# Designed miniproteins, single chains, part 100

Each design is a single chain, and the fold is of that chain. pLDDT is the mean over its residues in the fold that is shown.

## One batch from the design tools (miniprotein)

Design m3472
Fold by ESMFold2-Fast:
Structure m3472 (fold): chain A 85 residues (1-85)
Amino acid sequence: DAELEEALRQVREEFPDDRAAQLRAELGVALARGDLERAEALLEELEALLGAEHPEVLLLRAALAAARGDEEKARALYREALARA
């Protein structure tokens, strides 16, 4: 996807020292492409920076669970993220 790769290039150029911004962009692209293995690895790195209970991490974990077809886990994580937001 040329459009997604262009977006990633722009994030790297504008935020070269912002690892969280780079991880968010890469994770979004991985989820959009259905690359769940890469999305999991990127989410683990973001979790290390923000913390496992951070609302954004819980929301992204819910999105990953939904992408894997685990609707019950996704719903539980969405509720937890909303309660902490």
Scores: mean pLDDT 80

Design m3473
Fold by ESMFold2-Fast:
Structure m3473 (fold): chain A 65 residues (1-65)
Amino acid sequence: GREEAIRAAEEAFRLAGGEEEASADEAVQAGKKVSALAATAIWEARRVTGRERITLEEVVEAIQM
């Protein structure tokens, strides 16, 4: 569910060395280690924003919508 994807994204950001903000590349790589849901959500946030750094809030918003 969405809650599972959010928790997976939170864990991915922690592994990437950030709590609320991380390098998009590191966050995606960490997401792949946590779950496919986390990796997909983080990858989409990176693709949509086009930024080198992304926030957990942006990923969570994308999942909740």
Scores: mean pLDDT 76

Design m3474
Fold by ESMFold2-Fast:
Structure m3474 (fold): chain A 75 residues (1-75)
Amino acid sequence: SHMEELQKELEEKIKGLSKQQQEDLENLLEGLEPGIKAAENASLNSEGQSPLPPPEEMRELTRRAIEEEIERLLK
């Protein structure tokens, strides 16, 4: 799943974070998961028109948002 791939990509980046900061990131991921799932469902069920970006693009946008949050937490 895109969420599992995203978590794996970010695993090394969160390695240096405290438990509290990791929990904050998990809460952020939970908030973003519905968007990724909606994009995945739209991709599967809408061959001609999707109101959402492709799942791959949603994953990229989500990854970027989380990277910005990690950078913020590490400041």
Scores: mean pLDDT 68

Design m3475
Fold by ESMFold2-Fast:
Structure m3475 (fold): chain A 74 residues (1-74)
Amino acid sequence: SAMEEERRRREQGIRDAALYLKVLLEEGKITQEQVDALISQLPPDVQQQLRQAIAALTEAEIEEAREKIRKSEA
């Protein structure tokens, strides 16, 4: 259904944002303070979902995202 597709897209967006922020933080391109400030600008439910998504990331997912970001910067 359209609602299921929209929910899936939103969930993917949160995961992509979590991966992007985590990679930047690990590479020292952004500080934890800047990450917290960015998250605080989002609605409270999205803040919770994003923080949980970041905490749930595996090293393999972070490395895959890092390679993807590196390729986009080249």
Scores: mean pLDDT 79

Design m3476
Fold by ESMFold2-Fast:
Structure m3476 (fold): chain A 62 residues (1-62)
Amino acid sequence: DERSAQLVRELLAAYQAGDWEKATEAAKELMKANGIEVTDEEAPEWARRLAAAIENAQASKA
């Protein structure tokens, strides 16, 4: 839980900063922590999807 929360924050921060390399790396680690293996080819798509999901979840708190 704590590790996943840190990776979620890192992913969102990197995505919003336009640092796609860091966002992709954080997404791979987050998926791996949840038992999902992601290929290097799939990782950028997962980074975009996860960042969008996190932003939507944060918007629901407002």
Scores: mean pLDDT 76

Design m3477
Fold by ESMFold2-Fast:
Structure m3477 (fold): chain A 91 residues (1-91)
Amino acid sequence: SSMELEEKRKKLREAEKHIEEAERYLKLYQATGDRSYHIQAQVHLLLARSLLNEIEGKENIVVSASLSPAQLQEEIDRLKKELEKLRKELG
């Protein structure tokens, strides 16, 4: 990757915040049934995915259809594991 190490670390911190917000909004959606929280969870998930893809030098974003709450939780858990791996690699 042509991205400087400090810029990668900055993007990693931003991705972590978006993962946390996605999980927060998903929990709010599950508690309230308010569809605006479901939309916000998906938006933050996509932002986290984009940032992690930039760190890894991936150019293609897979645009998925609207995810169910169960699919959102599965994807959040997957991104958390990817975040942990990248954090170890970047120090």
Scores: mean pLDDT 83

Design m3478
Fold by ESMFold2-Fast:
Structure m3478 (fold): chain A 81 residues (1-81)
Amino acid sequence: SAAELEKAREYFEKGLEALKKKNYEEAIKYFQKAIDILEKLEHPEVILALLATAYAYEQLGDYEKADEYVEKAWEFKKKLS
């Protein structure tokens, strides 16, 4: 629904604000909430949320999680292209 998409965008925006402040764990929590909604909606904006999550994990030094989220983003891109 439009309301669910708007809620996902609000979570994504809060995640980006946390990234700007270098609050990477907080950013990941907000991005995960956005991803949960966007995946259910099968919305292409999920790719941006997955890549932003990967970036936050990389900044935390969690390269395994970063790679996992990058792979998931490219899998969604293939499905939606």
Scores: mean pLDDT 90

Design m3479
Fold by ESMFold2-Fast:
Structure m3479 (fold): chain A 91 residues (1-91)
Amino acid sequence: STTADKPKLTPEQRAARLAALDAVEEEFIARYEKENRPHLLRQVRQLFADLRAAIEAGAPVEDLLKMAEFYRDALGLPDELYEAVKAAIEA
């Protein structure tokens, strides 16, 4: 159940979410490198850096998803990347 208590993330849970994000980043970086999309590569790297920093700061899933949505809508990142990020954050 959702509660107003302090966020309690175990190191294992945090590591699992970060590992899931690393896998998604690696896959999409490789894809966009093959497609020769250097602008998207820079935005992807920045998004994942921001997501990692937010997770380490204890940001809720909603804030992480809003961050990914902002990058998609404001910076033109593909919907498929947003879906993959959502799945990784929910891991």
Scores: mean pLDDT 78

Design m3480
Fold by ESMFold2-Fast:
Structure m3480 (fold): chain A 89 residues (1-89)
Amino acid sequence: GAEEFRRRMAELAAARAADIPAMLAGDEALSLEAAAEVARLLAEALGAPEKAEEIVELSLELVRAELAGDEKKAEELKKKLAEIVKEAR
């Protein structure tokens, strides 16, 4: 549920806090690892673990698009993620 998701997100944020400066400096590997963890937690919170791989893959593409400054691709990927989240509910 929402409480468990919030708790796990807070734990993830605390664990990743030291990596934030490197991510902001363009460390793609750390940014992709963080995105994959968030995507997995989101899939679990939605009760749709079968969608976890698709959510992770789209989230990683979104992070790459944002790091590359491709705003159009990022917006398209955000729409696809929103549709998957709606379908999982």
Scores: mean pLDDT 73

Design m3481
Fold by ESMFold2-Fast:
Order: sequence, then structure tokens, then C-alpha cells
Structure m3481 (fold): chain A 89 residues (1-89)
Amino acid sequence: KVFTEEDIDRLIKQLKDPDVKVRKKAVEELGTITDNKFAKKVQQALRDASADPSKEVREAAYNAALFLGIENPPLTRDGGEILLRYKAE
């Protein structure tokens, strides 16, 4: 349950893996990281994953964001992520 910055960087790198299963697992692992010092990196990674071509990776990102209490979880296109990003600008 204790994560290091190297663990976070490895998981972020796994989001670029050609294997959908590897990317989904990385997103699920990122969703377990509740330590506030990694919050910015995790949120960035989940937003990147919300744009993944695989819907199962995008769904995992949404669920992870919900668990972490991120306001308006990263939704792919017509979801709250796009609306929240537009509003935040």
C-alpha cells in the first residue's frame, strides 16, 4: 500500500503500454493511491487514461477518480471531464 514516486512513474509509463490489460491494471493501481503528495500526478494520469482508445481503460479511470474523490471524474467525451475542463479554463 506504500507507494514511492518511482512506483507512480512506472504506472504512468504503463499507461502507454500496447496491451489494454496492462493499461487497465495501471489505472486501477493509480486509483488506490490516496496519498496527497501524489495527487497531482495521479490526477494527470487518470485524465490521460480517460482519453484512452479502450473503453475499459476509460471506465477504470472514471472509477479510480470517483474513489479518490476527484470532482467530476474523468469521463471520455461527452462526460463531466470535458465539461469540468472547459469550466476550469
Scores: mean pLDDT 68

Design m3482
Fold by ESMFold2-Fast:
Structure m3482 (fold): chain A 82 residues (1-82)
Amino acid sequence: MEDELIRRVVEEEDEAAEEELLATVDPLAEKALAAREAGREEEAARYEAELQARMRAIHAKLAEVAESLGLLDEAERQAAAA
């Protein structure tokens, strides 16, 4: 499923697919916020680290697919966000 979203973002410049792909990290962002609000800063930091790692992995994959398609500007943009 995610691989199809990644291909749609890169091949079709589907902004809705990009938003949907990034929204897959929303549960981690919500958990980080809830932990922070509850005063559980250690748990919040853990979820924030997982969120950042997940976002970096998504952008790295988008960059890889863009490079394979010869979309060098898009590949550079995604790699910078990874």
Scores: mean pLDDT 74

Design m3483
Fold by ESMFold2-Fast:
Structure m3483 (fold): chain A 72 residues (1-72)
Amino acid sequence: GDKFIMAAQEAFQLGLEGRLEEAREILEEAVKKYKPDINDFVHLEMLIRLARELGHEELAELLEETLKKASE
């Protein structure tokens, strides 16, 4: 939903700034607080691809781990 997408985008921006621990905390809270749906997963996959294209491999890995945990 919109709240999960907004949280994921905020975490993405923090990750681009090298603030990976803060990004992790936002993503973990968002998964617990907002139940991600299939549209949220599609958006998260888009952010994973964008992170890799920008050379932010560690951010892409964090987002992939978030997707895995959210799909359980």
Scores: mean pLDDT 86

Design m3484
Fold by ESMFold2-Fast:
Structure m3484 (fold): chain A 81 residues (1-81)
Amino acid sequence: SAMDEALAIIEKGVRTFGEEFKIPEEAVEKVIEKAREFLEKGERDQRVIREELEKILLEHGVPKEVARHVASMVAGAIVDS
């Protein structure tokens, strides 16, 4: 389905960011699960999506600049799906 394709692309992107920025695996998995939840709910408010994803990353010790960058990219991918 289009949702499964979108989630596969998002998962690959988030895991790539995880390797590049040394994001804890637990945070990577939580971001992917939250992205799935937003896709299933049909959430389109990019700011709401970004803020929730950024919060997950910050709670796992990801630096603010990295958290904002990753959350923004993932939120954009979700709303463009």
Scores: mean pLDDT 86

Design m3485
Fold by ESMFold2-Fast:
Structure m3485 (fold): chain A 72 residues (1-72)
Amino acid sequence: ADLEAVLRALENVKLATEGESPEVRKEMAISAIRALVAAGLVSPETGDLAIRYVEEAGGDVDKAIEMLRAAA
């Protein structure tokens, strides 16, 4: 489902951006979510929710993943 696609993308961003600044990790996470929405793999509503949680987590991708799993 939509949320599972977002969670997989965030796990991939977490691995790919290990050691990067929180700002870079946040930008990469948001870009990945937007790409999923643009590809039609995730609804705009789920994408907007995921982006909001990434912003609230301040680039802590682990925290964003936890927030999304708790909201599911």
Scores: mean pLDDT 84

Design m3486
Fold by ESMFold2-Fast:
Structure m3486 (fold): chain A 93 residues (1-93)
Amino acid sequence: AAAEEEKRKKVAEEVRKLLDEVLEKMPELSEEEKELAKELFEEIAKEFKLTPEEREIAEKASQIYARVQGDPSLKELVEKKWEEYRKKVEEKL
């Protein structure tokens, strides 16, 4: 249904904005972290039929994951941003 596709697109746009905000606050990825992010994204893309919007989200999430693996202290930043997003989604949905 068109209404379900529109809701899915809106959620994807909000998730993308959240991931962009997290990435802006994180240090730049090292070359090793960039390679790990590429490998993770490629595995996700192979297993799932992703829309273009979902592919962008998966790529950004892979970059955040790789950076957190390099610096676990950044996990608290990601968890805080996720909690803020969850509250916003619960208020609007």
Scores: mean pLDDT 73

Design m3487
Fold by ESMFold2-Fast:
Structure m3487 (fold): chain A 85 residues (1-85)
Amino acid sequence: DPELAALLAEVAPLGPLAVALARYYYEVFNIPLSPENVALYLERVRAGEITPVDELEQRFIDAVRAGDEAAAVEALDAIAERRSK
């Protein structure tokens, strides 16, 4: 997806958790977050202001809060594989 690739390139300087969060909003909700919005939403995740829908989303949110980049990507890949298109 060229739009997703461009979005991830813009947020890459904010770190792997920011990239994972940008992927999450784009792939799950079709929301393209700017780098500024990714930074804002990353703080909201850390503050506990994001409500997960299920166990995989909870695992992703927990990984982001813990700063576990590998676990966040793993959970996100599982979420993306489960959803249709």
Scores: mean pLDDT 75

Design m3488
Fold by ESMFold2-Fast:
Structure m3488 (fold): chain A 86 residues (1-86)
Amino acid sequence: MEKELEEEIEELKKKGYSEEVIEAFKRLYEAAERVRKYADAETLAKVREEAQAVTARGAEVKTEEELKEVLLELTRLYEKVVEAAK
């Protein structure tokens, strides 16, 4: 939902993240939303487990560049799931 995305973006801005990180997050959100529209509950459970591993690495990153790489990896994971679910 557009309002939910806007609220998340405001939270990231409050935390001091750059516009590049915010744009990467928007792309991730759009890909995750497409997964929710096309994937069944079993597929969502599996992608969530894989996403948790990538997100755990993201919690340990120390630079915005590394964070952007984690966000891009998550986006690619979700895009691959959407392609497989068609």
Scores: mean pLDDT 74

Design m3489
Fold by ESMFold2-Fast:
Formats: C-alpha cells, structure tokens, sequence
Structure m3489 (fold): chain A 75 residues (1-75)
C-alpha cells in the first residue's frame, strides 16, 4: 500500500534536528547575554579611595610665600 505515510515519519525526525539546532543557538545566546550583564555589574567595583589623603598643605605654604614676597616688594 502507500509509502507516503512512511515518508511523513522520516520528515518528523528531520524537523527535530532543526529544532535542536535552533534551541542550542537560543540557549547559547541567553547564556552569553547573562554573562555580559553580570560582567557589567563588576565593571564598576568600589575601590578604596585613600588618595584623598594627599593633604598637599606644603604646596599652599609655597604659594603664600610667593604672594607675600611680591606684595612686600611693591609695598
């Protein structure tokens, strides 16, 4: 009798291959997307800021001396 029915069954198996492939692609993209988002969060870690402790008070003293000297010279 007709062989058409058997062909239909084989077609089903071929479709499964495509579905598996597409699923894999989507799954891979999802994983990469998540990793990317998590990495973005880590991109701005809170670093200790001790550099503000430079004080630079000495620099101010030098500036004052120069201004005072110039004023004295003109006075």
Amino acid sequence: MSEGSILSSEKSSKLDYKESYDYGRQSGLNTTHRLSAMSATLKNPVYPQITASLNSSSSGKHLKDKKAYDSGLKS
Scores: mean pLDDT 46

Design m3490
Fold by ESMFold2-Fast:
Structure m3490 (fold): chain A 75 residues (1-75)
Amino acid sequence: MIVQQLVQKYQLSPELAQQIVEQARQCQSVQDLLELCLKLPSRTATLAAEDAYLLLKNLEQEAVHLAELLLEARQ
């Protein structure tokens, strides 16, 4: 899902968007994100990585809440 959002927002290739999402997913803090941005090959990729990090944090919180409801409430 996040890969598709990056493709739509930044018009990246799906392959590049997937790589950025995988790298951003491994970021545990904003400091990790900054290091990732310095290693990325283009400015568009750095902007996409920043957006992916924010989207991942938001989506992970949503997914955790839904997963807890499914596991505990059997929804």
Scores: mean pLDDT 72

Design m3491
Fold by ESMFold2-Fast:
Structure m3491 (fold): chain A 69 residues (1-69)
Amino acid sequence: GSAISEEEAAALLAANRESLLAEIDEALANDSSLSEEEREWAERARALLEAGDYRGLVRLQRERFLAEL
């Protein structure tokens, strides 16, 4: 396929959970640099990471890219 599998992507997200949470928290703290859409995405991504729903996060990213087309 044109991308890695959902399982592979989910495993990479799980392996990098702490780093990803820190990056998202930093982005959310800098509200002046985020659009409303970017903030909404970051909040949803953070919630999925906190819940350990790595497959949900992969699907959220896919839906986001499909929606922009």
Scores: mean pLDDT 73

Design m3492
Fold by ESMFold2-Fast:
Structure m3492 (fold): chain A 81 residues (1-81)
Amino acid sequence: TLVAETDAPEFNLKKGDKFTFEVQPYPDVVGLGGGFADPLYKKTGATMSPSIVPKDLKKGNKITVTLTKDGKSKKVTFLVV
C-alpha cells in the first residue's frame, strides 16, 4: 500500500488537465504497471507522460513526485507501506 504524505492540500488536478511531473530518486521510467503510480492517476484523473513503474520497490521507500501546472509546483511524497 502507498500513502501520500504532504503538509498542504492536494494539488487540484482534474481529468484532462495538462501538467508536468518529475520523480526522484527513480530516473528510469519504464511504463505504468500499477504500484505507486496508480495513486497519482486515481488522485488526478489526468494522463501522465512519461509513465512511471516502480522497480525493486521495498517497504519504507519514499518516492517524491513534483507536479507542475500553470506555473505552480507541488511536491508529493509517497511511502511504501
Scores: mean pLDDT 46

Design m3493
Fold by ESMFold2-Fast:
Structure m3493 (fold): chain A 74 residues (1-74)
Amino acid sequence: SKEEILEEMYKIIKDFALELGVSEKEAEEYAKKLIELLKKGSSEPAEIAITLLRENGYEEKAEKLEELYKKWKA
């Protein structure tokens, strides 16, 4: 379901933010805001997150996030 796709995207984004050293509260707020922007039809936040994952060497997570994003848009 689309709800399951958004939940999985949220987890990837939150986990990545935590790995970058932000607080749990900041990571949660960042992930929630990105999902909210996706629901409004903005593609840019998801594309930026995928790029940041790749630039930081998280290729497998970037690929998974990209696949989830494509399923969300379908």
Scores: mean pLDDT 83

Design m3494
Fold by ESMFold2-Fast:
Structure m3494 (fold): chain A 110 residues (1-110)
Amino acid sequence: MKEEIEKLFQKAMEAYKKGDKITAAEYLRKAVDLAVENEDLDFLRYILENTPEEFRDLVRAAIRAVEARRKAKENGPYEGDIWEALALIADYVGDLGYERILKKFEEEKK
């Protein structure tokens, strides 16, 4: 899985360097989603440090979702429920951010 995430991130960066920002966003979203599924905060932080500024908010939302889910597991009833709710909000913010990035890149292309 980690090798697959790295390969997707490399494809995203290659597409971005070629000016294909839409393809870059699609591969970056896939890499971020897999890193979230693996709860790989170290790799998400690596992506954040190495990704273009335009994608950083998407990666930050993913990091917040994983951190909130970890806190939900560590805390008992009530506090755990709050952290799970915050994780769902972070997922939603990430989805909205991705849609906004795609619309911006489509507008730049036309």
Scores: mean pLDDT 78

Design m3495
Fold by ESMFold2-Fast:
Structure m3495 (fold): chain A 64 residues (1-64)
Amino acid sequence: EEWLKEAEEALKKFEERYKKNIEDMKTRGVDEKTLKAFENFYKADIEAGRKGLETLKKKIQEEK
């Protein structure tokens, strides 16, 4: 259970980091199309992480 809580916090930290990366890209003058591609990639990555964590949590509970 503590492991799952730590994983959830790590996922939240990754979400915060990707937001900072997008801000940095904007400051560097990266074009809007490229920014959108990275935003979509990071968003999909975070969502995949959330679904993976939920699936793992469910499997652990089913195995017990």
Scores: mean pLDDT 77

Design m3496
Fold by ESMFold2-Fast:
Structure m3496 (fold): chain A 65 residues (1-65)
Amino acid sequence: GATSVEAARAAAEAPDRATAVAHAGLAAQHMKNGDEPTPAGLAALAGETGREGAERAIAAAKQGG
């Protein structure tokens, strides 16, 4: 099934902001159900836009943080 990581990737790859937010919301739901924490899911829980949160977190992860 879909995981928090898969939903976070979908948010980052989304064609528009509304779709990105929807996918980040799914990542947050998967995290609440015990899935791996993702930056997009955490951003959705904090009220950030899924795409913007995912983009910043992916950039940070690429820097080893």
Scores: mean pLDDT 64

Design m3497
Fold by ESMFold2-Fast:
Structure m3497 (fold): chain A 75 residues (1-75)
Amino acid sequence: MLSKEEQEELYEKFKKMVEEDKAVLIKLKDASLLPAFEKGLERARELVIKYAPELKEKVEEFTKKVIEELKKALS
């Protein structure tokens, strides 16, 4: 089981990776990759919550905001 410090580190790595991918999709303005990104994000979210359960609410809220921002930017 991951320590609280290791859970926070996992969450920070997850956020960085997602924000980098989000920035690329927004820059390209290409909605064709959005379904693949959403599925990948959902799988990564499940993995992070599994190993960082204390951060579940933060992970879910961050994931929701990313999807909402992408839908707004690519519409």
Scores: mean pLDDT 83

Design m3498
Fold by ESMFold2-Fast:
Structure m3498 (fold): chain A 116 residues (1-116)
Amino acid sequence: MEEELEEENRRLRELHAALERETAALPPALAALRRAAAAVLTQLRRLIETTPDPATRAALEELIARVEEITAELERELEANPETTADEAVERFGARLEAAIEEAISRDPRLRELLE
């Protein structure tokens, strides 16, 4: 367990380093959005790995699809509005993510324990 957690933390750091390299050439708002989305998607995928209930796993997979959709929508909005700051992009992502999480919890209240 300890060794697996250390390897998982190392993989997470490597993924963050790869994202920083990929985002270095992007506008700051788009770079910040992609980092925020990647962090959330990584956490949701980890929750799926540890969740034994098939219905809850399916709900988490639906939430992953919704997060990817939100990210794509916001990327299009940022391309149309190049004046958007990194803070504004992350705020918009956070607001839509919060709404998506509350909708998911309303369908399966057990998700509250996993998503808090």
Scores: mean pLDDT 80

Design m3499
Fold by ESMFold2-Fast:
Structure m3499 (fold): chain A 99 residues (1-99)
Amino acid sequence: RERIAEVLERNAKLLEELAKKSKDPHIQKLFKEAAETYRKAAEAVREGNYQEAIDWLKKAAEIYEKLANDPRASPEVKEFAKSNAEITKRLAEQLEAEA
């Protein structure tokens, strides 16, 4: 339980760092939005509200899909986003099984 929240918080911090390194304001905004969904998912997990955490993870996956398809994103950002959308969906499925 706590370990899942820690993973989500580390992902939020990584996304915040990627936002700071992004030169395009739109890409920066998408990374910040993804970071926010991960922080809210972590809070929901700590509160034992797994359904809310699942909803936030689904929103994070949608933001990653937007990044993966955004023409302003570099090929590296698109690849990162595509991979993390899949990982995020799997995390939501694991929480759903535990809820």
Scores: mean pLDDT 82

Design m3500
Fold by ESMFold2-Fast:
Structure m3500 (fold): chain A 101 residues (1-101)
Amino acid sequence: EEEKLEEMRKKIQEFAAKASKQLEEIGKKSTPEARKKIEEVIKQLEAAGESKTVEELLEQLKKANELANEAAKLDPELGYYITSTVGLFAMAVSSSIIGSS
């Protein structure tokens, strides 16, 4: 059981790292205001990777999605890419949780 929880955490951390890298590249092309909000999204995804419980992880994902929507309002041209990156991370995490039950 402990090994399965560790494998799940490693997978979530890998997904968070990939999403953060994509968001950094999007941030380089965004407005300064959107870039600042994208940095907040990245910090929230990193916090999700450090979550100790499934409930904490889901709360961190909800917060990341809310921040991504705020960033999308600040840069509508890149907004789809911002929200899609966070959405794909959330789906990958959710699939890992469901697959672990």
Scores: mean pLDDT 77

Design m3501
Fold by ESMFold2-Fast:
Formats: sequence, structure tokens, C-alpha cells
Structure m3501 (fold): chain A 99 residues (1-99)
Amino acid sequence: SVKETLEKWAKEIKEKAKGDLEKEKKLAEELAEKWLEETKKELARNGIELDELREKALEEIKEALAEALKLAIEGKLEEAVELLNETTKKAREEIQKAK
């Protein structure tokens, strides 16, 4: 579940940051960047080449993930889930239109 994953990651960030708001922001951004790196590696392992549209879609999802983590840390978990679901849907629709 996206909700369970965001809640778990937000809790881990809070525990590491220990009330440091700047550290929470940095950890959220670092987690989103790691997600992007791992996702690109998995796509390459499966023989999927990144075109401009796929790279743009992944960057948009990465930015949405960082913002969703910040929302989840603030206790706005429902808004965080909605942001990720909407961004992922739009990214998928843009890729499908290009086919």
C-alpha cells in the first residue's frame, strides 16, 4: 500500500531528524533521489531504455514523492497519497499518448 509505505518512511525520517525540520526536509529529498536511482537501475536491468518522456515522468514522480513525504511527516497522509496517485496517473497518461 502506498499509504503504508509513506507512513513508514515518514516515521523513519522523523526518528532520524529528532525534531530538526531542515533535516526532515533533506532526508525526504534524499529518499526520493534514492528511489529515482533504484528505479532507473531496475528499468535498465529489465532492458527498458529511458526516452525523454520516461525521464521526465520519473523526475516528476521523484518531486511528488519528496513533497508527499513532507506532507506525511506533517500528518497529512491522505493528501500525500492523493498527490502521488495523481502524479503517477498523469505520468502514465502522457507516456500512453506518445505511443
Scores: mean pLDDT 82

Design m3502
Fold by ESMFold2-Fast:
Structure m3502 (fold): chain A 94 residues (1-94)
Amino acid sequence: MTEEEILKEREDKALKAIFDVFDKDGNGYLTKEELRRFIETHFPALNLTDEEFDALFAKYDKDGNGLLSYEEFKQLVDDLEKRLQELIEQRKAA
């Protein structure tokens, strides 16, 4: 296992614990409402519009069932982290 794979495993465990907190129904999936609360709590600086949020959800809801599995959630969070890092770097340059 590479160093990158070890870091991903640690991040995966931490992210799963966060996922379980926001999975209020305990069904192993996040609804749009639960995911929106997660983003507002952990990524408030992104200030996503409803349109941006819907587009992001649709991109990762591969089954089109209106629910996000943990695997789809991980991919979505990676996208959010990249967006947040870009925003932080833009603010550092200013």
Scores: mean pLDDT 73

Design m3503
Fold by ESMFold2-Fast:
Structure m3503 (fold): chain A 84 residues (1-84)
Amino acid sequence: MAAREEALRRAEELRREAERLEKQAAFYQRMADVAEEAAKINSEISPDLAEQSRKVADQYRAKAEELRRKAEELREEAERLLEA
């Protein structure tokens, strides 16, 4: 088998994994958006409740960012395999 065929298979696997992580990141981003909206509503009732909701939103946002960063790394690795 040619080395190019091996690289293409590897790159495809990395791209699929990156896509999966991006979908997970989108899910966590939606959860963060929901928590942020709850924080806005709660700010009219209690600053403490709003703060709790903001912390939850921050946690989900951090998770989404981590997953997106990993997806970018995998896409870059796939691109390097195809360009080399």
Scores: mean pLDDT 84

Design m3504
Fold by ESMFold2-Fast:
Structure m3504 (fold): chain A 84 residues (1-84)
Amino acid sequence: MASLREVLEALYEAVKKNTETLSLSVEEAIRIAQEKGLSPALAERLARFLDRDGDGYISLTEVGYALTLAERMSDAELLAELRA
């Protein structure tokens, strides 16, 4: 299973490559997270956590903020945050 940080890094790179919008849909983010080995339920929770404004899209800023949290938190602590 990939660490949450590895999933977040993959999402950050995917957003950066989409130079037209610098964003990913929640559906696309869930797909990438599942490809990295997250369960469908956990991938959904992560994508919803990243979609801070609730518009159905995840921006470069939202993923960057989550990466900053991941540097300061263990995977277990970050998982608890996703469940809260």
Scores: mean pLDDT 75

Design m3505
Fold by ESMFold2-Fast:
Structure m3505 (fold): chain A 93 residues (1-93)
Amino acid sequence: EREEEIRRLVEAIESAGKELNLPKPVIDAAVETARQALEEGMSVEEAIDKAAETLKRQLTIEYMALGFDRETAEKNAEYQAEKFRELVREKLA
């Protein structure tokens, strides 16, 4: 059932985000992106990739708000997004 797939992916995203100590708004944005992707008929893998893109974008904004320059913020956000993607895949395996 599609609702079960959505719930499983949402739980994996929330778990990965908490494990990485990500801010709640960043986790919430990734969850909504993944939910929308699955509702649009995208694969779980495509939904994970889109959630990671959203997470990277939101986390870059969060880091810049904390006083990091854009280059440092983007580099840190890219690192966290890659770790997030790996953890979500691990939790779904």
Scores: mean pLDDT 86

Design m3506
Fold by ESMFold2-Fast:
Structure m3506 (fold): chain A 74 residues (1-74)
Amino acid sequence: MYEADGKALAELIEKRGEEVAKLAEEKGNYELSEKLRKKKEEMVEKVLSGNVEEGREAYGRMSELVQKALEEIE
């Protein structure tokens, strides 16, 4: 059922977003850290809204943001 899958997906977004935000903070990039945490919360809300298409889009956007953040952090 999507509700269970959506919860698991939201947990993945929360975990990965927070891990990368902490890494950015450790590197002294507080602006990137704050941006990642804010976007994480936004994407989690979209996933939990219960639409499969919206959930996939939210996950994709978060994955792209994480990849770009890792490139900035090096």
Scores: mean pLDDT 75

